# Designed miniproteins, single chains, continued (4): the designs that were tried, part 81

Each design is a single chain, and the fold is of that chain. pLDDT is the mean over its residues in the fold that is shown.

## One batch from the design tools (miniprotein)

Design m14809
Fold by ESMFold2-Fast:
Structure m14809 (fold): chain A 79 residues (1-79)
Amino acid sequence: MAREAAQTLLDKASPQELAKASHYAQIIIDGGPDEKKAAEELKKILKSLGVDTSKWSLEEIREISREFLKLLEEADRAK
């Protein structure tokens, strides 16, 4: 589920992986010609953290990106 994948990024990703995931998530939400490339890179990060992304569509990756950016905003507000 989108929220569980987004939470896995926050819980298990290194600071460098979080920065990359944020960058790709923003590209995916903005859309445009780089969206598919950003989605593949985000899938690679999630797969490295133990999340099976093999059957996820671009729309599912958009939902994960949206949830991840929300969780990042909430975490930043809590500081």
Scores: mean pLDDT 80

Design m14810
Fold by ESMFold2-Fast:
Structure m14810 (fold): chain A 65 residues (1-65)
Amino acid sequence: SLAALVERAIAALEAEDYTAAAVYLAEIHQHHRDQLSPEQLARLRAAVARVADPAIRAALLGLLD
């Protein structure tokens, strides 16, 4: 489900597993972007904003466009 995919992406970001986070965010971008609620998108953006490395943060934010 999209909700489970969102939770997996957030968990990967919190674990600093950016490879897994990128996979989940890419799946959301390609197949579920138009199905994301404003609340889900805000949660994903907030989780990515907490990534310490600015280059990784920018790359992951790009997957939410």
Scores: mean pLDDT 85

Design m14811
Fold by ESMFold2-Fast:
Structure m14811 (fold): chain A 105 residues (1-105)
Amino acid sequence: MSPKEKLIQKVVDNVKSGIDNTEQALAQAKSDAEKQLVVDQFIGTLLIYISVLLTHEEDKELLIGILEAVRAVLEEQRAQSTDPILQQALSDLIDYIRSRIEEVR
């Protein structure tokens, strides 16, 4: 596995872990307001990460590779999720990432 492929896999593993933690927090949430807060915290963290990546990653091929890998993970998780608040937030984030990929190309 190339160094770039290893870095992409590490990002994918971190995103999957973040989604698993979010699903666990959603199961413990007592209201839709608490669910929204949990989802917003997760999405906010990913948006900061993507913003840093877009600003500082000069390797266009690696940048696109990371964004496409993250998008694929989010699409898989959206299909498996049963929570409508998380599904909507994942859909919005997928559309955002897709727009960033097209802008970088």
Scores: mean pLDDT 84

Design m14812
Fold by ESMFold2-Fast:
Structure m14812 (fold): chain A 83 residues (1-83)
Amino acid sequence: MEEIIERLEKAVKEALEKLEPLKDEPIAKEAIEKLKEEAPKTIAYLEELKKKGIELSEEEKEGFEKVIEMLKSLPERIKEYLK
């Protein structure tokens, strides 16, 4: 749980940093706003599970791995769209 939360927080921070130069583009602005809205909710949910001693299933861990990979690729996908 801890490792997934840490990796998710890092992926969100890095995505926001890479999107910052593009913030005047509507698609990047929307992505930044959605990420700022949804990331704290997801992290809060995982922190709640951690506090209750609930471990993620293998399927749930795989789901979060996919989200982390999506976040890592998001800035490049937006740059490709803007080409």
Scores: mean pLDDT 80

Design m14813
Fold by ESMFold2-Fast:
Structure m14813 (fold): chain A 94 residues (1-94)
Amino acid sequence: FEAEAEEAIRRAEELAEEAEKVGKEAKAAGDTKLGGELESMAARLRDLARKGREALKGTNAETSAERVIQALEGAMELAEKLIAEAKAALEELS
């Protein structure tokens, strides 16, 4: 589970980077609301990733890893949906 939690943390950080990139593109296109939502999502993913790493160091790593994976999977699913919606909106604006 520790290796699975580390993989989930890595994926969340990658999604945060993509959300930040797409958010900057949305703002450049004039969609400041969508850009703000993507920036908020990137910040949430990074916060969860940091908390996940801390949880893996401090307590029963297996139990903490399961909770970290569940929290990150939910946040990542929302992030993937928001990024996809943002890319579609940007394509329409172009």
Scores: mean pLDDT 78

Design m14814
Fold by ESMFold2-Fast:
Parts: structure tokens; sequence; C-alpha cells
Structure m14814 (fold): chain A 90 residues (1-90)
């Protein structure tokens, strides 16, 4: 499903980011947010809510495996993602 593919891709992005500089991580997450915003524009309100929950659940599972600086970036990403999703389902 689209949700399963998005979750797997997000997992790969987070894994790749472990080997990136803090600057490269920030850029990669900003690009990922932009891609997810575009994805939300093609989904129903129900699909956006399902995708957001799946992505949030996956990121929360990954958090304890990350460095402190990477955890902070992922938490900021989650906040931005939730805000973007909310703007699309009003």
Amino acid sequence: SLIDEAVEELRRIVEKAKSLSEEERQEDFELTLKLLEETFSHLSDEEIKELLKALEDELKKLLPTLSESHQKLVQEFLEQLSKIAEEHIK
C-alpha cells in the first residue's frame, strides 16, 4: 500500500541520515517534509490521518535507536509533519 511504502521509505531516510552531517540531515528532512506535503495534496482526509499516524508510530519506534542530536531533529520533523497534515484536513 502507499502507506506501507511511505513508512519503508521514511525508515530508509532515517537510517541513511545516521551517516550524514547535521547540516545534511536538516536538508534531507526539509526535502522529506516537502514531498510529504505534496503527497497529502493527493490524499483524502481519512488517508492523510492514516498516513500521519503510521509515520508518527514508525518515527517513535526509531527514536531510541538514534543519537541525541538526531532525536531532536526527528522530534522537530514530527511537529512540522503534524502541522502540515492539520492544514490539509481542515
Scores: mean pLDDT 82

Design m14815
Fold by ESMFold2-Fast:
Structure m14815 (fold): chain A 64 residues (1-64)
Amino acid sequence: MRTWTITRVEQVSDTEQTIDLLGSESLPATVRQRSLNAKNQLLDGTLTDVSGGRHRLDFKLVEP
C-alpha cells in the first residue's frame, strides 16, 4: 500500500507550485501528476526523489 503525506506546499506563482511529500514506499522513477491552479489552468507535475523517502512535486503551467 502506498501512502504519501503532504509536508509543505509552496505557491511560487500562478504558473508554478511546489509540493513536498513524504512517502511510505519508493515511488516510480518517473511520475507525472496533473493539477489545476486558481485560474483552472492545467499544471503538469514532475516528481523528484529528494532523499530518504522525501519527494517533491514541481508543477508548471501547460501552455493552453
Scores: mean pLDDT 56

Design m14816
Fold by ESMFold2-Fast:
Structure m14816 (fold): chain A 87 residues (1-87)
Amino acid sequence: DVYDLVLGSIDRAIALLRAGDGDAAIALGNDLIELGNRYQLGALLVIGRLAIEGGRAARAGDTARVQAVLDQLEEIRALIKEIKESS
């Protein structure tokens, strides 16, 4: 299920960013961008870019930017979950 793949990717990004693991978040983001390009899944490109942005912010100690990325990921997660439940 593509929705489960997307939601699982968001959950992994959130977990890594909450743990402060910037390097792992960047690595995840690069993997998601590759996968999104290969299968033309725009949602994975968006999540991948956010994971890289959040990971770079975490490496820099920019807590405000990490929180902004987390807020965006949580908004996307809620929207995708709503779409899945109405499908």
Scores: mean pLDDT 88

Design m14817
Fold by ESMFold2-Fast:
Formats: sequence, C-alpha cells, structure tokens
Structure m14817 (fold): chain A 57 residues (1-57)
Amino acid sequence: AASEEERERAAERARQAVLDAGGSEEQAEKVYRATLAGKTPLEADGLGTRALIEAGA
C-alpha cells in the first residue's frame, strides 16, 4: 500500500517511463490510471508487472 501522494508520483513516473521507452500515449495513460486507482502496485507483482509490460515499458 502507498499514500495518495506516493501513488500519484508513481503514476506519473510510470507514465513517463512508458513514454521514454517509446510506448504510446494510450499505453502510458492506461498505466497512469491503473496506478492512481491502486490497481498497479508500486513494487513488481503479477498485476503491476503485466500492466507495465502491456504498456511496453
């Protein structure tokens, strides 16, 4: 679990990481929204890793 502030920072960083890796804006937004909703964990797990892989990061 993470605080709302940590989750927002993680979401922005995840989105930026996807874009920096050459991912699409759609993939970046998907990861961003999932992280904000707490669906993408800050640490690697099945769901977080899968979401990031789908985003191409």
Scores: mean pLDDT 63

Design m14818
Fold by ESMFold2-Fast:
Structure m14818 (fold): chain A 64 residues (1-64)
Amino acid sequence: IELRITQVSENTFLVELIEDGKLKDAMGISVTGSKETQQEQAVKKALDMFGLKSVDKVIFSDER
């Protein structure tokens, strides 16, 4: 199971749940605080919302 995370605005991320190369689910996540912590917050929130403890891989689109 993999997460793909794409920044779509200043404080909003699109998170996609991918299993066996197929898109299973997607959601928008709003985060607060500094840009340095926003990606970590998005991953944590996505795991919680999808009911997962961990994933095999996290892919960040538009890393800076």
Scores: mean pLDDT 76

Design m14819
Fold by ESMFold2-Fast:
Structure m14819 (fold): chain A 93 residues (1-93)
Amino acid sequence: SSMEEELKKLEEEALRLAEEALRLLDQHRNTPATDEVIRTAGEAVRLALEVIELDPSNEKMKEAAERVARALEEQDPATGAVARAELEKVLKK
């Protein structure tokens, strides 16, 4: 169905953005992450949360969101803590 196809495209985009965010955060393991890296990681978590709200059974997306949020917290504890709180709120629904 067209709705299933659109959700699949959103899932693919969210996973791709999560992989990119993790790559950027890993590259900044020994230096402070830039505002651009922090923004990209925040966007990755938000997109993953949108997918989870549309498909709460998507365990891969939950795992990807958790991984990005944890890596983000390592580089920027305040922004990462907010991301983890939003993830936990969505998962509790």
Scores: mean pLDDT 82

Design m14820
Fold by ESMFold2-Fast:
Structure m14820 (fold): chain A 61 residues (1-61)
Amino acid sequence: MSPLERARALGEQALAAVRAGRIDESTRLLMEMADLVERTGDPEVARVFSEYVLERNALLS
């Protein structure tokens, strides 16, 4: 699995977790994505991370 595919999978899991009321799990999954951004230095991975953070925050509003 590519880092980009991994980031998308983590993001989808984070959104599923927040929809199920598992906020702590959602935060943990986003932290795993942040680690992936740091390890890869890939702007596309960083962009995907930012998109999922915004989507997750919208679900909490």
Scores: mean pLDDT 85

Design m14821
Fold by ESMFold2-Fast:
Order: sequence, then C-alpha cells, then structure tokens
Structure m14821 (fold): chain A 98 residues (1-98)
Amino acid sequence: SLKESLEKEFEKIKKVISDPEIVNKIKQFNDDVLAGNTDKYTKGYFSILMELNVNNGSLKITLENVTNIKLEDALKLRKVLPLPALLPYLAVFAKPRK
C-alpha cells in the first residue's frame, strides 16, 4: 500500500537525516500525500523535473537552482531512496516560483 511504502521510506530517512526540520517537513509531506493534499507540491515537483531536463540530469545543479535543501542532506536521502522516489521529496524543499 502507499501508506506502507511511505512509512518504510520515512524510517530509512530518519536513519540518515539528523536535522529535525528536514525530518518534520518530510513527515508533513507524507501526511499530506496520504490525505490527498498534494496540489501544493505539484509546482515544486515540476520545477525540479524541468531543471533536471535542462541541465542533462545534474542533481547538484538542480538542487542549487530550484531547492533550499543543502546538497549534503539531499545526498544522504539519495543513499536510501532511488532517484524516482527521491524526486517527490525534493518538491518539499522547492523554491517558490515568482
């Protein structure tokens, strides 16, 4: 189930991320996904996908240009999540588009 998948991902994330602000934002994202409250993340998610396309898949450049997450923390997340699972979580940290 989606709930079981998100709970397993969250347990992996808690093992590698010590920053409580990052953990709390990811918890809120999972709660919002389970409640169907995903609309607020859609623009951020597409911003990340478009930036990856423009920079030929460079995660580092994408993180610098369109997110507020530290590279160190994003790389810790990548160690426990495959890239397709990581990308939605990065939407939590997306910079607001003007």
Scores: mean pLDDT 84

Design m14822
Fold by ESMFold2-Fast:
Structure m14822 (fold): chain A 92 residues (1-92)
Amino acid sequence: MATGTISGQVVDAETGKGIAGVTVSVLKDGKVVASATTDAGGNYVISNLAAGDYTVVFTKAGYETWVYPEPVTVTSNSLQSVTVDAALKRAK
């Protein structure tokens, strides 16, 4: 089956440095359908996604939860990836 990919980098909004250990959750119709954790450089890849519109949510202890403000459209093309980058603010 043809599947799509979401990839990107999560950085600290104050330092611009990649944040390791961020949970990236991909939601469809309010349900988590896929997730990934960022690497030491803040990079993540989520593959094998069915075509459709998704909501991407970024969570990490010590940071404010950030919901990507735009729907992320994935096409069923394994050669295409959608880039979703995030900048997280520290929780107050």
Scores: mean pLDDT 80

Design m14823
Fold by ESMFold2-Fast:
Structure m14823 (fold): chain A 89 residues (1-89)
Amino acid sequence: MAEELKENAEKVKAEVDAAVQEAIAIAQPSEEEKEKIRKLGEEVKEALEKAIKALEAGDLEKAKAEIEKALEKQAEFQKLVAEVLARRA
C-alpha cells in the first residue's frame, strides 16, 4: 500500500501544477494573486513530498500528519482560486 500512496501523492502533485496554471489562465489574476496561488500550490507539493519521504522511512504517523497538512493547504488553495474567479466574474 505504501507504493500506491506514493504514486497517488505524485499524481496529486501534478494535478496541483495543472490547477495552478488553469486558475491563472482562466481567472487572469493580478501579479500578487498569481504569487499567492503559486505559493499555496508549492506548499501543498512540499507537504506531499514530506509525506512520501515519511512513508519511505516507515514513519506512518509523520506521513499522516503531512497528508493532513497537504489536504488543509489544498483546501486553502481551492478557496483562494474560487475567490479570485468570483471577483473576476
Scores: mean pLDDT 76

Design m14824
Fold by ESMFold2-Fast:
Structure m14824 (fold): chain A 95 residues (1-95)
Amino acid sequence: MEARLEELVERYPESATAWYGLGLFYERQGDAERAAEYFAKAERLYQLSIRDPRPFLDAIPALDAAKDDEELYRIALRYAEAEMAAPLVIEVAMA
């Protein structure tokens, strides 16, 4: 499972969903320090994203409700792909 989630963040390094999923995996393993690092990464990517935030926001309750690591990975993959396909919402030209 760890290797599949690590592959997901390598495939989608700008996906807040992918990093959040990896954070939840480590939280469930009892590694609170590593989980906090990955949650902070996901939050930073969410705040810097110019894409529609809805896929990531919809992913959070689904990921939190995942019953096992296999379901966690399946949900993370699905929503990471949706997040990366999401349209740009913010115009870069701000004063």
Scores: mean pLDDT 79

Design m14825
Fold by ESMFold2-Fast:
Structure m14825 (fold): chain A 68 residues (1-68)
Amino acid sequence: MELLKLVEEVVEEANKIESSLSSKDFERLTLAGVKVLVAAVALTLYTRKGLPEEEVVEFLKRQLKLLE
């Protein structure tokens, strides 16, 4: 299973990074990751669902404010 092997490699690299980070640095990294995910969802709404750019921008602005 090629996908499983790649996932295991990513998890091993993530564990090495995690062991070197403080709890606060890990929280900041997690928040940054969530913001990237929100941006990816916004792009999916625009490209796949055909939502107007204005609606996608308002969605993204609202989600980013909730992550403050």
Scores: mean pLDDT 72

Design m14826
Fold by ESMFold2-Fast:
Structure m14826 (fold): chain A 80 residues (1-80)
Amino acid sequence: SLDEKLREWLAKKTPEQLREEVEGIRRYVDEHADQLSPEDLAAIRRSLEAVEQALENGDKEAAIDHLVELYRILDRARLA
């Protein structure tokens, strides 16, 4: 599944590379904020905060779980 492939891809990254991924997503979201519904924008921002919190706690597995959900929201938002 897409979630399994994404999880495998993210699992190969270091915590520093995962932080780079979060920064890339934040820039992308800020660049396209006007194209997102308020609901999707709020959900994306909550997921970004959850990833950052997990990384701060050294919980790579939780960070990956939140990143998978974040990408799911981003894909839905682009199709809407």
Scores: mean pLDDT 83

Design m14827
Fold by ESMFold2-Fast:
Structure m14827 (fold): chain A 62 residues (1-62)
Amino acid sequence: MKHVELAAKYGERGDAVGAGKEIAKAANLSPQDGLVVGKGVAAAGKEYGYDGALMTAMMAAH
């Protein structure tokens, strides 16, 4: 879904808030829960780049 890909792009940039907002939309989470997941996506993006951020975002959206 487009929101998962956007979360991965934000995560690649280290933007946990942006990633969290997109994950919250993709998985229908609260903003608070989305931010927690967004921090994980941003951490994966910093360590593994876009592919790591995308994998983390896809797993979180399930």
Scores: mean pLDDT 80

Design m14828
Fold by ESMFold2-Fast:
Structure m14828 (fold): chain A 82 residues (1-82)
Amino acid sequence: SGPRVEVEKEFKTPEEMARLAMELAWKLGQPNSTAVVRGKTPNGEELTGRGLMSESNGVRSAGATAFNKDGVPLASVSVTER
């Protein structure tokens, strides 16, 4: 298993939360790094973002999804090394 980070922060949108989870997983710099982000939107919705950085054939990628309280995916983002 890789490094893990957890943070709590306020977010304007589920996409902003997913982006932060992705960026945190990427910044840990090791394959199988994970990030969990928790917080609320201005509408009072509780969200959880989960990010993962992975490596395949020497190419690194990170992806993240923001979920509502019921586990429904609301936003996803990804990045791949060029």
Scores: mean pLDDT 84

Design m14829
Fold by ESMFold2-Fast:
Structure m14829 (fold): chain A 67 residues (1-67)
Amino acid sequence: GPLEKIKKLLEPKDKEAAEKLIEALKAGDFDEATRIIVRLLLEGKITVEEAQELGKLLREYEKERLA
């Protein structure tokens, strides 16, 4: 599912950020999840393309939560 894909993408780059992002998503805090992605992008830890993929995975997870 989307959470597993987020883990696989982020854990090799920043395991702590991956854990915090997943906690935010499980709490329904999509604002915090977005802030974490923006921070990683600004820190140069992820590319624009990786940030776009993460944004897509956040939307997929939100849809699964609402279903």
Scores: mean pLDDT 85

Design m14830
Fold by ESMFold2-Fast:
Structure m14830 (fold): chain A 57 residues (1-57)
Amino acid sequence: HHMERRTVEFEAPDGAALGARLQALRAEFEKQGWRITRVEVTGAFGEPLRARVTAER
């Protein structure tokens, strides 16, 4: 209703790259009043990771 929701998806080659991207997104979102409410990560060990981040305000 009166809640804004935003979803961002991205891929990373490994957990370090995924963590760095997620930290950057978190900082950006929090700076703008958005809160990350859900983070979903899919992938197998040794495969590219796919992340889906949901934020709300």
Scores: mean pLDDT 79

Design m14831
Fold by ESMFold2-Fast:
Structure m14831 (fold): chain A 87 residues (1-87)
Amino acid sequence: EDERLRRIIAELLANEATVAEVEARLKAAKSLEEQLAIIRAAEPVLGPDATAFLEDVLRARYALGFGETEFTRRVKEEVRRLIELAE
């Protein structure tokens, strides 16, 4: 887990401008399909590990339903933290 997370952060740091662009698009997206398409389109820049991690995070949010849970909040914070570290 720690090794994978460290690798994801390194890949994001190498592409901070693209990470910021992806975050802006994700905030504007209205559906899971749209958010997944945005993440997948960024794979050539973000790398496969970061892309897979962000897809898992998005799916977890939707699997828990529309209500905020402790897990959903932590998942959102983790994504925000990774993107913030890349800036």
Scores: mean pLDDT 59

Design m14832
Fold by ESMFold2-Fast:
Structure m14832 (fold): chain A 65 residues (1-65)
Amino acid sequence: MMTLEEAKAFLEEVFGQSLDSELSLEMVEYILEKVDYSMEKLKEAVERYRDQVSSILELVSLLSK
């Protein structure tokens, strides 16, 4: 099971932004729930949407569908 801290670190590296705000952490938790706390599924989602998303907010929007 992937932790919130591991997902935060990975997404910070992917998007090149700090995710330390309360809102950013809520977005990370939402993404974790959508990928069933799986690092494999998170990496797959990021690769799938790489050309469509420039921020964590855009990734959340795509995963909410």
Scores: mean pLDDT 79

Design m14833
Fold by ESMFold2-Fast:
Structure m14833 (fold): chain A 73 residues (1-73)
Amino acid sequence: AAPPALPHTPEQDEKLRRIVKLSRVMLEKMEPGEVGLVIQEGNVKKARDLGGEETAQALKEILDLVGKKINEE
């Protein structure tokens, strides 16, 4: 069975809300599959190419919030 949702701390809830808001910014410029791919790869350059600097900046902030390294190759 899927694990039940745990109660969020205020810090975790704020972090999740910010990630959701940033993901919505990316979704205005990109398809859902593309958003998922660039988040998984940390590929800021591809995000910039697909949705421009606003999308690249949103991805950078998401990666920082989740503690993932940026891949700008």
Scores: mean pLDDT 73

Design m14834
Fold by ESMFold2-Fast:
Structure m14834 (fold): chain A 80 residues (1-80)
Amino acid sequence: RDPLEILKKEKLTENDAKVLRSMAEFLKSLVGNDTSGIEPLSREETIELMEKILKNGYKGFSAKDIAAMAESLIKLAESV
């Protein structure tokens, strides 16, 4: 399982979209599931933040950054 590899794909499959939705649900659970009103990150910002999280863990990031990533993953999944 490599979410970073999925994020770097030019064309996402329906299976990739399911993985992204599952990750978004997990990230939402870390911030109390309230991501309403949070603007999603760009794809490039999402990739950069994911690389940092995979190296340093989630505790080094603000709840707003984690929420923005969750919304970005949902937006990408909906684009499939």
Scores: mean pLDDT 76

Design m14835
Fold by ESMFold2-Fast:
Parts: C-alpha cells; structure tokens; sequence
Structure m14835 (fold): chain A 83 residues (1-83)
C-alpha cells in the first residue's frame, strides 16, 4: 500500500507516524486510554491519506478485515472517510 502512494503523501504519512511515535513514548504503559486514542489518531490520518491517494478500495478491505476489533465510533469515522 505504501508503495502505491505518491511521494508527497508518503512523506506526509511518515511525518505523522514519527510525531505519533514521539507522543507514544511519553505515554505510560499503564495509560491504555491515551495509547488507544493515539493509535486511533494514527489510523484516521492514514485512512485520510489513503483516500486522498485514491486507494479507497484497499482502505475498505482493511476496514472490513479489522472491523470486529475496532471501536464502533472509530469504524463510523473510517467509513465516513471511505464514503
């Protein structure tokens, strides 16, 4: 999937991933709520980038694969990005 992204969108995605990793390093292992929110932020950003790149079908397939393991609110937001 990353290899299908334009260089500009790939750079944007990687910059966001780096920023999220830095934030994750400041979250205690016991703070599962903050870790979950950060993971959700990363997933939503990645979904937006994939949709902007026209990779909507790949995004939909990934969502369907992980739907059962994601919170309903996150699934709804991802479906909005796909739509």
Amino acid sequence: VEDQLPPELLAELRAKEAALKEKAATIPESDRESARRLQEEGLLFAAEVLARAGLVEELREALERFRASLPPELVARLEEIIA
Scores: mean pLDDT 76

Design m14836
Fold by ESMFold2-Fast:
Structure m14836 (fold): chain A 108 residues (1-108)
Amino acid sequence: MYELIVHRLITERTAESEEFLKQVEEEIKELEKLLSKIPDFKAVVTIVVAGPEHVEEAIEFIRRALEEAERIGADLVSIALFGPREAIERLAEAVSEELRRLWARIEA
C-alpha cells in the first residue's frame, strides 16, 4: 500500500486562493524533485482545486488517481486540496472513503 499525504488549503477569497495555489504547486514540484532521486520509488502527486459546484467531478478525479496509484504500485500519493471549507470537507471525506474501500479489499 502507499502512504497518503493530503494538504488542505481552505479559503473563501479568490485572490488569496490563486496565491496559495501557486505556493502549493511549488511545494508539490519540490516534493517530486526529491522523490525522483530515490531509485524504485513511485509517487503520484496531484493538485485539486474545487468550488462547491465541482465537488463531484473532483471526487471522481481523486478516485481515479487513487486507483491508478494502486495499479502502478505507488509508494506515496500526495494530494493538495484547495477550495472553500465545505468543498474541502467533502473531498477529504471522499478520499477517506476510497482509502477504506481499497484497504478493505486488501485486509479482508
Scores: mean pLDDT 66

Design m14837
Fold by ESMFold2-Fast:
Structure m14837 (fold): chain A 82 residues (1-82)
Amino acid sequence: SSAQVEQVKAAVEQIGKELDEAKKRYERGELSQQEMIGIARQGRQLLDKLLQLAKKYASPEQQEEIEKKIEENREKLRELEA
C-alpha cells in the first residue's frame, strides 16, 4: 500500500540522517573508529531489510532501481565486515 511505501521511505531517510550524524561525530573525534563501524553496520543491515520490503511494493521500473541500491548497500556492508 501507499502508506507502507511512505513508512519505508521515512525509515530509509531516518537511517541516512543517523549515518550522516555518526560520520560528523566521528570527524569531531566524538566516536572511535570501532564505534563508527558498529553504527554503520547496524544502519546498513536495517537499510537492506527496508529496501527488500520497498522492492515488494514497487513498480517494475522502481524494482530495478531499488535492486541496484540493495547491491550498492551490500557492497558497502561487505567493506565494513572486512
Scores: mean pLDDT 79

Design m14838
Fold by ESMFold2-Fast:
Structure m14838 (fold): chain A 71 residues (1-71)
Amino acid sequence: SAEEEVRALAEARGFTPSAAVVRLLAAVYRRDPAAVERILDAVEREFGLDNALSVVVLRGVMRRLGLPVPA
């Protein structure tokens, strides 16, 4: 599933995504799988891996990258 794919991608990078984060990234993945990698790269560069991946951080990064933010 898209949820399993995005969880695996985030965990491979060292993130521990919440269910809310997985749902948000899965919605992005269904439209553009490549956008998920761009989002995770941007979060890692801007915030590093030491902080929890959050919905607020993801939405902000998506807006800065000019990507559509899921409802």
Scores: mean pLDDT 79

Design m14839
Fold by ESMFold2-Fast:
Structure m14839 (fold): chain A 109 residues (1-109)
Amino acid sequence: GPPPPRRLTEEERKARIAELERQAQAFVDMVAGTKQAVEDGLITPEEAEAGLVAMARDLAEHYRRWLAETDDPEVREAIRRFFQTLADAFEAAGYPEAAKVFREMAEEV
């Protein structure tokens, strides 16, 4: 089975939080780029929605594994804020189904 959750060092905690902040900005930029690609006719709205929902599910599964590695409350709170940020950004961009996946993940943390 997976190893039990372990305590992070302060350096490990800061590194994980910084990674979450970098990833949040990258995904906010990516959804804006996806919206622009739809507006430019490079992809269909259906292709954009399907791709973003699939990506949202993969991202949620990835961070469930992070939560299995540690029960650190500061990292858990950073993951919650990460998913709240993505939910708000994706909803504002017009992708409510992907936003719902992120919102449900934030509530799970």
Scores: mean pLDDT 85

Design m14840
Fold by ESMFold2-Fast:
Structure m14840 (fold): chain A 87 residues (1-87)
Amino acid sequence: MLSQIRDIMSQYSRSDIHRIVIHIINYARKTGQFSDQQIQILQQMSRDISQSTTVDQAVDSAIRNLRQFSDQDQQIIYQMIQSYRPD
């Protein structure tokens, strides 16, 4: 799953990657789909991405944080990334 997430995220701009992560956090909070610990990991991922200066750095930060998720949870996140539409 992480290689597929890397591939799809690399197609977005750094600002869109950050917006995708915020969208995932908001969805997680609204639906209760993820645990409080998982939401904290997603928030850390958002902070790491906001501190990045390149798309590669943003993607690397995302993959590093998402490594802590199960394969099933990574698949859910992958589907959310696929469904994202830029404004």
Scores: mean pLDDT 83

Design m14841
Fold by ESMFold2-Fast:
Structure m14841 (fold): chain A 73 residues (1-73)
Amino acid sequence: SAAEIAAQAARSARETLEWIEKNAESYKTPIDKVGLEVLIIALEVDSTFLPPEDRHLAREAIEVLRKVIERIE
């Protein structure tokens, strides 16, 4: 169901955010930057099918990824 898909997407966004926050200091190479940029694009697309109450979770994950990218430069 749409509700089950949305719940799984919200959980995945939270788990991704927590994992990246714990491992942010490990992202140091230009290749890591490209990988994170691709992940941001995927999360932006995936966020379009989340219900409004869960969209902030994907947006928060994207913002964390952008901050990690800024540290690599």
Scores: mean pLDDT 70

Design m14842
Fold by ESMFold2-Fast:
Formats: sequence, structure tokens, C-alpha cells
Structure m14842 (fold): chain A 71 residues (1-71)
Amino acid sequence: SPEEIAALRARIDELVAEIDKVSKKMTELEKQYKETGDPELKAEINKLRDEYGKLGRELTVALRRLQALEA
């Protein structure tokens, strides 16, 4: 339905925005880690990588559902 398509597009936009935020934060922390070698920064980067992976999987599912509804 048009309503389901609109809801999925809104969810995809939310996921893309969240992935962008996580990616930017990871990039900044990786720069700091290269300068300092701080193990706590490495732990934070690993946490963000896990979050990035989860969001990417959710995005893939949402995109597949959108494709099925548009077919």
C-alpha cells in the first residue's frame, strides 16, 4: 500500500541518518586513536562498529521490503 511504502521510506531515511552519525563518530575516534593509541578509544570504536553493523542489517531488511512492495 502507499502508506506502507511511505512508512518504509521514512524508516530508511532514519536508518541512513543514524548510519551517517555513527560513521562520522567512528572516523573522528579513529583519528584520535591514531594520534594517542588510547585503548579506551579502541573499545569505543569497537562498540560503534557493532552498532554500524546492526544498523546496516536493518537497512538491508527495510530496502528488501520496499523493493518487494514496489514490485
Scores: mean pLDDT 88

Design m14843
Fold by ESMFold2-Fast:
Structure m14843 (fold): chain A 69 residues (1-69)
Amino acid sequence: MEELLKKLEEAGRKLVEAARAGDLAAIREAGQEMNEYYEKLVKAGYEEEAKKIAEEAERRALQAYLDSQ
């Protein structure tokens, strides 16, 4: 589980960098990775932890995207 949480955080960081660059393909790929790890964590009973990580990454990605536009 710790490894999945770490992978979700890593996918979130990729999402933020892709959003900052305005790279729609990379945003899509990072978003898919986040969704895969998020679903696995939710099924394992780690929904609350996964939600916190995903929401933080999405918030940071949105801010990075807006700052670059």
Scores: mean pLDDT 83

